# Designed miniproteins, single chains, continued (4), part 14

Each design is a single chain, and the fold is of that chain. pLDDT is the mean over its residues in the fold that is shown.

## One batch from the design tools (miniprotein)

Design m12491
Fold by ESMFold2-Fast:
Structure m12491 (fold): chain A 90 residues (1-90)
Amino acid sequence: MEYKKVTLNKGETKVIDANEPKLLTVNEGNVVLKQVSGVTGFAKVSPFEAYRVENGKLYKIENGKRYEVDSIPAGDYIVGGEGKVEATVV
């Protein structure tokens, strides 16, 4: 299965529509995620980390628990869900 690819560089802002699964590459920095609509999931490929944007907040998911975080780190992600987010690299 081939996913659409999105790349983010430092200082870039892009809207990601997670209704279609995507591969997201963040080359450097930290990504601030703002909910536009619905719920969006981010699965970091290596090491595996799970993140979710819902209810206007960003959460890291670990052992079935949610931890509010300000950003996600640089890396490669599988993005999916029923929402849209605005992603800004800081």
Scores: mean pLDDT 85

Design m12492
Fold by ESMFold2-Fast:
Parts: sequence; structure tokens; C-alpha cells
Structure m12492 (fold): chain A 85 residues (1-85)
Amino acid sequence: TDEMVAALKEIIAELPQVAEEVERLFREGRVDEVERALESVKGAIEQTDEIIKKSPPGSELQKAAEELRKALEELRERLERLLAE
């Protein structure tokens, strides 16, 4: 459980780099890669929702998963705005 919490926090820390790389691909005309990244983020949100549902209420695991879910939602909105340009 502590190992899983640490893993989720590491993913959260890596999301800004993922966002930067996807924006770079968009600037290079790789719209297909941005669309693929958006689908991956949507899938990650679904998986994170399952972790939240299966986690004990108020546990550190549930809190970490909720934090990851929020970060993924922000990334999803950012990618959707990018594709709307």
C-alpha cells in the first residue's frame, strides 16, 4: 500500500513532463500523437477511478489516487483545449 502510494505520487510528478512533450509534438504538427495521448489520459482516469472505488475510505491510497485523478483531469482539459485550436 505504501509502495502503491509512492508510485502514484511519482506518476503525478511526471505529468508536467508528459504535458510538455505532448505540446511539443503538437507544435510539430503531430496532432495524431496528441489524440493518442488524450485517449491514454482518459484510460488512466478510468483506472484511477477504480483504485478510488476499491481503496478504504480516507486511506492514504485513496487520497493519493484522488490527487492523481485531479492532475489527470487537468491534463485532459489542457489536451482538449490544445486540440480545439
Scores: mean pLDDT 85

Design m12493
Fold by ESMFold2-Fast:
Structure m12493 (fold): chain A 73 residues (1-73)
Amino acid sequence: MLSPEELVEEAARRAGVSLEPEARRLLIEAVKKHPELRNLETLLAILTLAVDPRTRVVRAELVRPIVEMILEK
């Protein structure tokens, strides 16, 4: 079993993105609080929606609303 930290890093690696420190922290916190997010496919979808296509950086300001949208359902 991957830790929340390892799962987030593996998802970022597979998506080919870099995580801002705050975005990484928010994703790890979300995975720890919500076991339903302990899914590589779900994390890849979040990263794909939250990445800046110009820089390939995932920004915290985009991660938060996407995670909230998924968890509200």
Scores: mean pLDDT 79

Design m12494
Fold by ESMFold2-Fast:
Structure m12494 (fold): chain A 83 residues (1-83)
Amino acid sequence: AEEAIELLREAKELLSTDPSPLARGAVGSLEHAIRLAEEGELEKAAVAAEAVAETLRRSSESPNSLRAAELAERAAELLREEA
């Protein structure tokens, strides 16, 4: 799960300087996914990461939000492989 957690942290950092309510919410959701992954709740972490990625893709066109969505999607794939 270490690689997946690192990807989620990268996604969070990309969004951390964006003051928008969308980015703020996504940061909180990524923190939740990271916490679940660290606790060994890999399936729940994958679902949380997928939900964040979908929200970012549907609600934002910014390069940072799209990159964060890609990182969260890749993290979810890795978490499901470990679960």
Scores: mean pLDDT 82

Design m12495
Fold by ESMFold2-Fast:
Structure m12495 (fold): chain A 65 residues (1-65)
Amino acid sequence: MEEIEELQKKLKEKEEEVKKLEKELAEIEATLSEENREEYLEKSIELGVALIELGVTKLVLKKLE
């Protein structure tokens, strides 16, 4: 079942992407100013999208298990 292995790899990649974005947001939030507010909003949107993609990947993987 190569499909399950590919989805597991994507799941790990998406989990790392979410962790990276959460860390970046935490760093920006700690130093939040007028200059980086736009970056914070942009990263917040990226995290939201990544969380949705992670959720979809988990759902598809669970269905194939």
Scores: mean pLDDT 79

Design m12496
Fold by ESMFold2-Fast:
Structure m12496 (fold): chain A 82 residues (1-82)
Amino acid sequence: SDEEIAKKIFENIKKTLEEVAKKYGISPEDLERLKKFIEEAYKKVLEAIKTKSPREAAVTLMAATLDVIGEILELEFKAKKK
């Protein structure tokens, strides 16, 4: 269940990234770099869910999700600069 929730969260993040890339003309190289960052964050969250306490897993998920959102927002602001 927790693993399924994490998967859905990261799938939604990837969809948001694809939408931002299409809307603002992000380069294929930047898009692939960010997809790798998202996949790495997802793997860390899955490990935390399996190996850490529920509290630590929740904190790891929150931190990783915020980091990915931050990267997407920074990219969007960069692409949308006038």
Scores: mean pLDDT 72

Design m12497
Fold by ESMFold2-Fast:
Structure m12497 (fold): chain A 57 residues (1-57)
Amino acid sequence: MISEEKKEEVLKYALENPNTPLSEIGKKFGVSKETVLELLIEEGVRALVEAVDKVLK
């Protein structure tokens, strides 16, 4: 189980370090690379929805 604080730290680190492998990000925060990937996919979907909302307005 991941806290909301840890999710935000993982996402912030990934955005600040785009060339860092997901496995290294996972290791830094004590989570699996699959968890890091899932968080990034969820954030990407959210960003896409926000972009669509801007176009429809």
Scores: mean pLDDT 75

Design m12498
Fold by ESMFold2-Fast:
Structure m12498 (fold): chain A 128 residues (1-128)
Amino acid sequence: SSLELTLKNLEKLMGKENAVMVAVGIARGLAKAGNYEAALELLDTVAKLYPEYKARVYYEKGLIYYDKGNYEKAIEYFKKSIELSDDSEYRLKAKSYENLAKVYEELGDFKKAEEYRKLSEEYRKKAE
């Protein structure tokens, strides 16, 4: 697809990690502009071309649903990011747990927010 070709060209110019970071930045911008369909399509294309970033893609989908105010789907995607993360991906797990804490805090579930914040701190320490 044209989107796949664009991502492969970005990879050639700036490397894979920077190309993925640019793509997720664009996806977040599209979502904030209300273009959720284009944002999700871009993220799905990233996961297809770079399956090693699939856990990161689900994290970014969680952020998009959070920005949309869809807290149920935000929780779902942050949990999927945690599930798909390798045990060595401590930083990504810490970020996902921190955002789960933030979602539950906004829902008024302060007990779950505190539990997820503690998990985030635990994984941050493992990343040191």
Scores: mean pLDDT 89

Design m12499
Fold by ESMFold2-Fast:
Structure m12499 (fold): chain A 83 residues (1-83)
Amino acid sequence: SLEELKKKLKEAIEKGDEKEVLEVLEKILELVKRGEPLTAELASLMKEAIEKFPSEKLKKLYEEIIEIDIERGVELLKEAVLK
């Protein structure tokens, strides 16, 4: 499902569809909150989206998605090294 959202996000960016970008980022946030890890490719594409569309709402969504992904990565790393 993140792969499908990546394709939709790329298409929305290419078309200049800010509304679709917002909708896709909200769906990405929901999946990341459920534990799906971000790919570097998707993270780069989201950064391109917020740079192309100067929206506080898009920037806040991006920041929340990245913060959740980082926290999850840090927690998994802690669990892997602690015994």
Scores: mean pLDDT 78

Design m12500
Fold by ESMFold2-Fast:
Structure m12500 (fold): chain A 65 residues (1-65)
Amino acid sequence: MYVMNEDMVRYLARISGLSEEETVRALLSGKIPGIDPETAKEILAGWAGPTRAQLQALRAYGATQ
């Protein structure tokens, strides 16, 4: 059963500047360059830490919204 990590969701929302729901939607829909939906699922579940490049892409995406 897939469960998101609440601390990771909150952290990524802070990086993007978007709401938690908008951040999750953007990640899972493949809208963040360099983060495919499967990788996004792993990061959101706390199974993998995001790379510096992935965090930069998320921040850049949030800034354009």
Scores: mean pLDDT 82

Design m12501
Fold by ESMFold2-Fast:
Structure m12501 (fold): chain A 86 residues (1-86)
Amino acid sequence: MEEEIYELLRRVSEAGRKALEALQAGDTETVRRYVDELVKIAEELEKLGYKQLAADVYSFAADLYERAGDTQRAEELRKKAEELKK
């Protein structure tokens, strides 16, 4: 569990950085790829019972989709993050 959570958080940091770099460059395809990676990590965190961390990752992914112009996917991820905080 400890090594698993550390690797997941490391992957969040890497994917998030790459998504922000792609967003700055206007590379919407690369943004979507790394945001999809973040969503998969959030799902893994959720399954492990780390609801607050999963919610934070979903919120971050939603912000990246919104900034990339994908408002529908951003809204879906925001709703998922809100549900996990209940």
Scores: mean pLDDT 84

Design m12502
Fold by ESMFold2-Fast:
Structure m12502 (fold): chain A 120 residues (1-120)
Amino acid sequence: GAELAAALAEAGRVVEEHAVGRLPPEAVEALSAGFAAGVAGDGAAAAEHLEAALRAAERAGVGFAGAIAAGLTAAVVLNARGHEEEAARILREVVEAARAGDEEAVRRVTREAIERVRAL
């Protein structure tokens, strides 16, 4: 709906500012694999891939960008699986924390979102 569309537009701006061009190839591959597994109905595999993306980003020194990207990917998976309201909420929380530069808040919301994807 309109709320999700607005949240996705704001999330896209945050991704452009904080994540585009900064993630290592291993993190990008893991995010793509996590999205594909999540959309296909394998929440456990999706969560494992998203956690792998977080670890790859941390090793590359871009953990903040990795947490933003993983949290947004988890929200998009939740939306694809019919959890639109929850996805919109997670997108807003990640965007607000990222704009504030609050890495701890982004990591917390992203961990919660990944565990929710695991439960799918």
Scores: mean pLDDT 87

Design m12503
Fold by ESMFold2-Fast:
Order: sequence, then structure tokens, then C-alpha cells
Structure m12503 (fold): chain A 66 residues (1-66)
Amino acid sequence: MTIVVRVTGDAVSYAAAALILMGTEGVTVRAEGPDTLIGENEGSREDAERAAAAVGSIPGVEARVE
């Protein structure tokens, strides 16, 4: 599963999103631009959806599972 993260907030929102995603077990994180993060999830769909929900709770951050 791929978690796509878009940051429309400031650098603090980006850093918070990156830290949550990097701290998620089974997720490999890469930056795909100054406002976009991609998390490749090796775990279950439920783990990916929980990670996306946690990241998406940050102001100025939108996350989805593909």
C-alpha cells in the first residue's frame, strides 16, 4: 500500500508529518518534492489507513492510501 501525503502548511507541518510516517512500523518514506511525502507500507491495509489518519490529523496535511 502507498500512503501519499500532501503538505499545504508550513515547515513544522511537514516535519511533523515526516516524523509520524518515519516512526510507523513497516513504512519506508521518501520525499517526492518540497510538499509531498510517499510512504511505502509493507504491513496491512489497516496499518496504512491508521498511519494516513494520524498524519492527516496534522493542520495543513492531507494523507491518503492508494
Scores: mean pLDDT 80

Design m12504
Fold by ESMFold2-Fast:
Structure m12504 (fold): chain A 96 residues (1-96)
Amino acid sequence: SMIEREVEGVMALLAAEVYVEEGKYEKAIEYADRAIELLKDDKALVARAYIVKGKALAGLGKLEEAKEYYEKALELAREAGDEELVEEAEKLLKEL
């Protein structure tokens, strides 16, 4: 079911965001990757998952990989018309 995949994906995304806040970057990446796979049909949610993965990678000192995910997030956020995600991705790229 699309609804079941979306619910599981959103739960994984929210868990990934919490793991970033807790400094548990490897778990954040695991859950962000799960969210990306489950939410493939939703550009805005995938962009949000890419932001979370980028934040976790930056926390691990993987700044070039973090930049790649922020750039992917920015592209998807623009395609989705999500102005708040566009602003967040641009800010994160500028802070890197």
Scores: mean pLDDT 91

Design m12505
Fold by ESMFold2-Fast:
Structure m12505 (fold): chain A 60 residues (1-60)
Amino acid sequence: MLVAEFEFETIERAIGAALAAIGLHPEAKVRVEGNRVRLEAEDTPEGRKAIEYLEEAARK
């Protein structure tokens, strides 16, 4: 199981990124706590792609 947590500049950016990640990999479990997004996914290429998306989104 892959677990990752990312901090965003605003709550709105965090929610938007979480929704996009769910769209990319619906099997992932995504939680939003304030401006932080936590993703739990199976160790699959799709799970890694969802994590990479959130990481890149948090950097911008």
Scores: mean pLDDT 79

Design m12506
Fold by ESMFold2-Fast:
Structure m12506 (fold): chain A 80 residues (1-80)
Amino acid sequence: MAREVYAILAEAAREVAGNPDLAAAAEHALKAREAAAAGKLEEAEEHAKKAEEHAKKALEDPEAVELALAAARERLLARA
């Protein structure tokens, strides 16, 4: 769940911020999802962790982080 939320967060943030750390986070989030779908859970967790680290680095841009959190919340609710 938490890693999945970060994957959605990173994807949403990448487009709105134009921030290279958010772009890297989104890319790692996509790779994590791909690895999980292939049953490679260890690889998926490693990519999810990297996505989270890149997203946290973007804390320097709080507006982008807030927009990403709002988008992630909306997608999480859609999944429920």
Scores: mean pLDDT 64

Design m12507
Fold by ESMFold2-Fast:
Structure m12507 (fold): chain A 64 residues (1-64)
Amino acid sequence: AMDAEVEATLYLIKAVIAEKSGDYKEAAEWYRKAADILSDVDPEQAELFRKKAEEAEKKYKEAQ
């Protein structure tokens, strides 16, 4: 079994890779998954990742 924090960290890594590649939509999806996992374990960190997802989504919409 994988701990929530470990799984969230893996999603964060995927989000950062997608963001660096310009795949902002994919980055937003990974940030949201990380936030969802952390909602019950670390609400403050979940809020931070939710904000990062919103920022990535804004960049995606700006590129349209």
Scores: mean pLDDT 81

Design m12508
Fold by ESMFold2-Fast:
Structure m12508 (fold): chain A 55 residues (1-55)
Amino acid sequence: EVEEIKELEEKLSKATEEGNKEEVAEILRKIIKLSEGKYPTLVEIAQDNLKKLGA
């Protein structure tokens, strides 16, 4: 994974621990945007997580 995606994953973990659904959804969308066309598996994982949030 690229450095920026790693940083977003760290922020995602913290937002999830805090129960901040809006922040989690925003971070997941950023991961999808950065991974689109480069890391299809990562995009699918992020989309699945976003769906589980009901977003």
Scores: mean pLDDT 76

Design m12509
Fold by ESMFold2-Fast:
Structure m12509 (fold): chain A 73 residues (1-73)
Amino acid sequence: MTDEEKAEKLVEKAKSPDRNVQIEALKEARKLFDEGKLEVARKIYEALAQSEDEDIANTAAIMLGVAATEIKR
């Protein structure tokens, strides 16, 4: 599985109505971010920031801001 394929599947999980599936996407996005795959992680966090769950949306928005700072360095 390529990073792009992984991002696509995780974006689908991030758009899931199931909170547990969204949490899995959040954990995988964090792992990708820690691995330096910032653009891939950013795409997943962008989808998660649209979550109806405020905890998930707020966490994703914070991580999206951090990723944007690192990418534009």
Scores: mean pLDDT 77

Design m12510
Fold by ESMFold2-Fast:
Structure m12510 (fold): chain A 58 residues (1-58)
Amino acid sequence: MSEEEIEKILKEIEKLIKEGKYDEARELAKKAIDKLLKEGKYELAKKLSEKVFELLNS
């Protein structure tokens, strides 16, 4: 997964949150984080996880 793909996923997660679709946003985030972890991209997975947590708890 590229940085460009991660940015696209973050935008989709923000859209889902704005629409009140929190469960869909969480599921999308989980799948993206799992994929990054499988690719060995631990720093990107951590950053994505932190951004998602921030969006869901604001």
Scores: mean pLDDT 81

Design m12511
Fold by ESMFold2-Fast:
Structure m12511 (fold): chain A 72 residues (1-72)
Amino acid sequence: IKEYLEGQLQLANDSIKADPNNYSAWNERGTILDYYILTGDKDAIARELAFANDAKEKYPNNKYVQDYAAYV
């Protein structure tokens, strides 16, 4: 299960790198984050927060990225 989620997270990350306007990829990361919150995986939540903060700095004019960073 953990390896599965890490695989899905990597696929979403690769999709975002290809197109940061890919709403489905950001939505998938949000779903994975909700699972981390539900299970209390604090380390995974901290990594997701770091990813979101890095992304908002790289794409300051991208509404989906900014909304995701605010969501996390």
Scores: mean pLDDT 75

Design m12512
Fold by ESMFold2-Fast:
Structure m12512 (fold): chain A 110 residues (1-110)
Amino acid sequence: RDEEILRIAVEALRELKEKMTPQSLEALRQRADAATDPAYAEALRTIVEGLEKGMDPEEIARKLAEIVGPTGAALVAADALSTVYEAQGKPEEAERRRQEVLDRVNAAAA
């Protein structure tokens, strides 16, 4: 279960890395700064720092799992991917991608 959920997080982070722009990266930083949950804020900052350093999606996913657990890692990755699509003016795609990750996590957890 945990390994399957982490693979979902890795896939979301891989797409996130491919779709990232400077504006999208800034949107993620702003979301992290606005977050009221310290663990969620730390997880979003971990994604931002990992992407800036060119870290592999697998390494980012492992670091996220240390902060928020495997399921939390996939959910934070989905939120980050959604934020990137919203920053690119694609809110419908953002919602669809987030829902796809949530559906896969729910299926893996069943």
Scores: mean pLDDT 82

Design m12513
Fold by ESMFold2-Fast:
Structure m12513 (fold): chain A 76 residues (1-76)
Amino acid sequence: SSEAEGLLNAGRRAILDGEELEKQGKLEEAKHSYEAAIRLYEEAIRLDPSNEEARRNLEEAKRKLEEVEKKIEEKK
């Protein structure tokens, strides 16, 4: 659906925003962007459960969240 595609595009933008925030050292903000991407991809999957791209993107977003959480812990 066009709604599911909109959510996929929003999730990809949230990932790009998170990556840029990480480059700036804004790790907590990057974490929030990756959490937003996860929610957007989960909603896309809810609307279209057959969407394999959304599932792959969700797993990548979860990996990015884990990586930024480790970076946050390393700075404490």
Scores: mean pLDDT 88

Design m12514
Fold by ESMFold2-Fast:
Structure m12514 (fold): chain A 65 residues (1-65)
Amino acid sequence: SAAEDRALLEKAVERANEVPGVRAEIRDGDVYVTLEEESIEGEAAVGMLQMLASVLGWRLHVERK
């Protein structure tokens, strides 16, 4: 269901925010992730969010600084 999909994404966003240099949020029904610096852990977090969003049919916006 949409509620279950959202809960799963909220959990994934919470986990991504535990990675240094990663800032993720859900805003207006889309997922936003900012990677402040290049790191293996940060790119892995972005990749996981990208896969999950793709599978669930959500939009993901990625910003790399």
Scores: mean pLDDT 85

Design m12515
Fold by ESMFold2-Fast:
Structure m12515 (fold): chain A 68 residues (1-68)
Amino acid sequence: SLPSPEEVEVTLARMTLAFEYRAAQRAGLSPEEIRRRIEEVGEWLLSKVKDPNAAEEIRRLAEELIAR
C-alpha cells in the first residue's frame, strides 16, 4: 500500500531535519548553532505543511533533535 500524503510530508520532513542536523555536525557547528539551524529548518517546514497532524509530528521531531 502507498503511504498517505500526510505520511509523505512527515517522512520528507524527518529526512530533511536529519540531513540538516548531520550536515551541521559535520561542518563543526557549535551546539547553539546546530539548535538555531534546526529551529530555522523546522519553522520553514511548518510553513509548508498543510495537515495539522503532520505539523504536530514535525514540531515534535525538531524538538527531539534540539533536546538531544
Scores: mean pLDDT 83

Design m12517
Fold by ESMFold2-Fast:
Structure m12517 (fold): chain A 58 residues (1-58)
Amino acid sequence: GPLSREEAREKAIRGASGLVAGGMSREVAIALVAHDLRLGGLSREEAEELAREGVEAA
């Protein structure tokens, strides 16, 4: 089913941490995390917002 906002935020932080630790640029990490959240059923706007928050927290 679609991700809850809390599940999406947690997933974004974990995903962003892995990508940034792996040497991905912040812009690329945001794009990849946002794409994954959208596959989880989030809107484009919410996915991009949570992806940015996740990368900032990473």
Scores: mean pLDDT 83

Design m12518
Fold by ESMFold2-Fast:
Structure m12518 (fold): chain A 57 residues (1-57)
Amino acid sequence: MEKKLEELLEKAKKSDIEEARKLLREANRLVIEDPSMDIKKWAQKLAAVLGEVQKKS
């Protein structure tokens, strides 16, 4: 799961704002649906990537 999440985040960083939002939404859904995931760790990573994408726009 973590490898797929990292791939989604890297793709989001290289995408436009609309595509990045879709990719980050899918990553967030995968984190929430998997009870073994470190929710706090991934929430922080998702927020950081969203902040970077918004800054580029």
Scores: mean pLDDT 77

Design m12519
Fold by ESMFold2-Fast:
Structure m12519 (fold): chain A 91 residues (1-91)
Amino acid sequence: NLEKGKELEKEGKYKEAGEYYFKAAEEAFKAGNYVEAAYYYGRALKAYREAGDKEGVLEVETALGILEIHAAVKGLDLDAMRAAFEEGLAA
């Protein structure tokens, strides 16, 4: 839920926003929507950094490592995923 995450960010609830984006990323990953997952991991990482949530940052970095290995093994479009992640991180 992108809109709910954005609302939480506007309220300064960055940890809750990070949790929302991280959950969205995990759901997208499970659905096989890897580019969407990468975008939401980027949004989650930004939110957790703003919150100073070191545990949240580590969880996103771990999930990104898993996504990258999964993509490499399956021959998926790593450049598209990286671009989506950077877009999420910049948003």
Scores: mean pLDDT 86

Design m12520
Fold by ESMFold2-Fast:
Structure m12520 (fold): chain A 86 residues (1-86)
Amino acid sequence: PSKEELEEEILLALIRMAYGVAKIMISRGMPEKEAREYVLEIAVKAAEELGRPEIARALRETGEKNRDAPLDEFTEALIRTAREVA
């Protein structure tokens, strides 16, 4: 795989892992809003650490547009954005 392909896969894996953690947090009483914020924060930080500030900005914009979406729909929107910009 190219460096770009590997970086995309790392970002997507981190978003999916954050989603899994967020689902557990909701089952433990965390409000869905906080769970969404957790997934978004991990996604944005991952993009920034990978040196992709354009992806980080796109993820923040997607998070704002989908701020009231259920966690699964919210996370799928972030994944689509990451794939489209990467």
Scores: mean pLDDT 87

Design m12521
Fold by ESMFold2-Fast:
Structure m12521 (fold): chain A 65 residues (1-65)
Amino acid sequence: MKVEVLAVLYKEGARSAREIAELLGKSQSTVSRVLRELEKEGLVERRDGRYRLTEKGIEYLKKLG
């Protein structure tokens, strides 16, 4: 789930939890929980209700291939 959320943000840019949930076919509550974990890990940041990848998040995805 974490990698899927990061991949959506990489491909689509800044998105709300609702938009990410719709793109992934998941509940907003599930996506919101994952986004909170990713934000605590420093892989995403929140601005004006939208989430985006940090530099650390981009580097994390690059390491995965």
Scores: mean pLDDT 83

Design m12522
Fold by ESMFold2-Fast:
Structure m12522 (fold): chain A 65 residues (1-65)
Amino acid sequence: SEEERRKRAEEAILAHMKAGDPQAAVDAGQALGLTPEEIANMAIKLAREGKITPEQAVAVVEAAR
């Protein structure tokens, strides 16, 4: 389902973001069908939820440009 695909994408890119590998997070998100804008927005959301640091979110946003 679409919902399950989004959850799987979030889990995959979250792992790379937490590991401090923003390029791998962007690459994984794009491989799962997300746009760079969607990946950047997800990083911001995850930082607001406390799942990654604001610094990690900024790194992903820059890598997605």
Scores: mean pLDDT 81

Design m12523
Fold by ESMFold2-Fast:
Structure m12523 (fold): chain A 68 residues (1-68)
Amino acid sequence: SMEKMKKLAKELSELYPHTEVKIVGDDTIEISGNLNVTELTGLALKLIGDYPEFEVSIVGDKILVKAK
């Protein structure tokens, strides 16, 4: 739901204040912020562990978190 996505986006913004967190579409959150490959990989792995109900992927220089 949009309310669930807004709550998650706020939580991620508070946990990772050095990043830009945006809601993209109805079920997807985008995380960006000039992250290098090590930072992208580390954050993606952390999110996979912390949010197993979401699909986490790396697309270019960004991370996508999508509701399953």
Scores: mean pLDDT 84

Design m12524
Fold by ESMFold2-Fast:
Structure m12524 (fold): chain A 117 residues (1-117)
Amino acid sequence: SAEVDAVVAGIRAVAARTLRELAALMERYDAGEISAEEFRARAAELLARFEAEVLALIAPHASPEQLAQAERLLAATRAELEAVLERYIAGELSAEQARNRIARLLSDLVAELEALL
């Protein structure tokens, strides 16, 4: 429906913005402008905001069961995103490798949320 299409477009926009903001934060970390601790704190804030914005877009259009499933999908994706960021901080992933993994995780999440709605 046009309503579902609008919700999915909104989720895609939030995901794209979050990816850009995480990439900018990674550039600041690589430049030595922020510490690993500051990077973790700011990344956690970005991911919490992402979850809140996505749930706010879904909630008016979802059954309680769909909303609970969306919350589980978001929580699982957040855990995977945090794991990628920790591997990046540890030097196990380059900035490019981390960004590519984050982009795939966010893209997969959008597809799963679209299938749910």
Scores: mean pLDDT 92

Design m12525
Fold by ESMFold2-Fast:
Structure m12525 (fold): chain A 70 residues (1-70)
Amino acid sequence: MSLEELREKALEAARAGDVEAALEYLRELFEQDPEAARKTAEEVVRVLSEAGRAADALHVLVPFVAELVS
């Protein structure tokens, strides 16, 4: 899957409220391009926040950031 496909799939999952799928796509994106993964994670958090899903945004951010910076 291309970086663009992974980014679009992560954002699509976030809009659908599928937080686990969004996290999986972000993890695959991180393995290929950490900078693209960081930018996509920021956009996923923005999408979830705009949808009023602040708890889901935190659920994505905390484990993903821990994996990203460890």
Scores: mean pLDDT 73

Design m12526
Fold by ESMFold2-Fast:
Structure m12526 (fold): chain A 69 residues (1-69)
Amino acid sequence: TALADEARRLAEAGDVEGAERRLAALAVQNPTAGKAASEAFKKAREAGLSDAEAMAAAWDAGRQELLSQ
């Protein structure tokens, strides 16, 4: 969860690229969590949420997936 938490903090600070790199690292460490994060981001964007909101949703989903394993 530390990696997903770090990605979320970077996004909240406005470092979108840093957060994206951390999500890529999460996908390498845990492909299921990475997939959950990617799906959540896509759904949030399709629902019309802002980039920051969509990114926050993505990392929350990735973190929850890690905690459920």
Scores: mean pLDDT 72

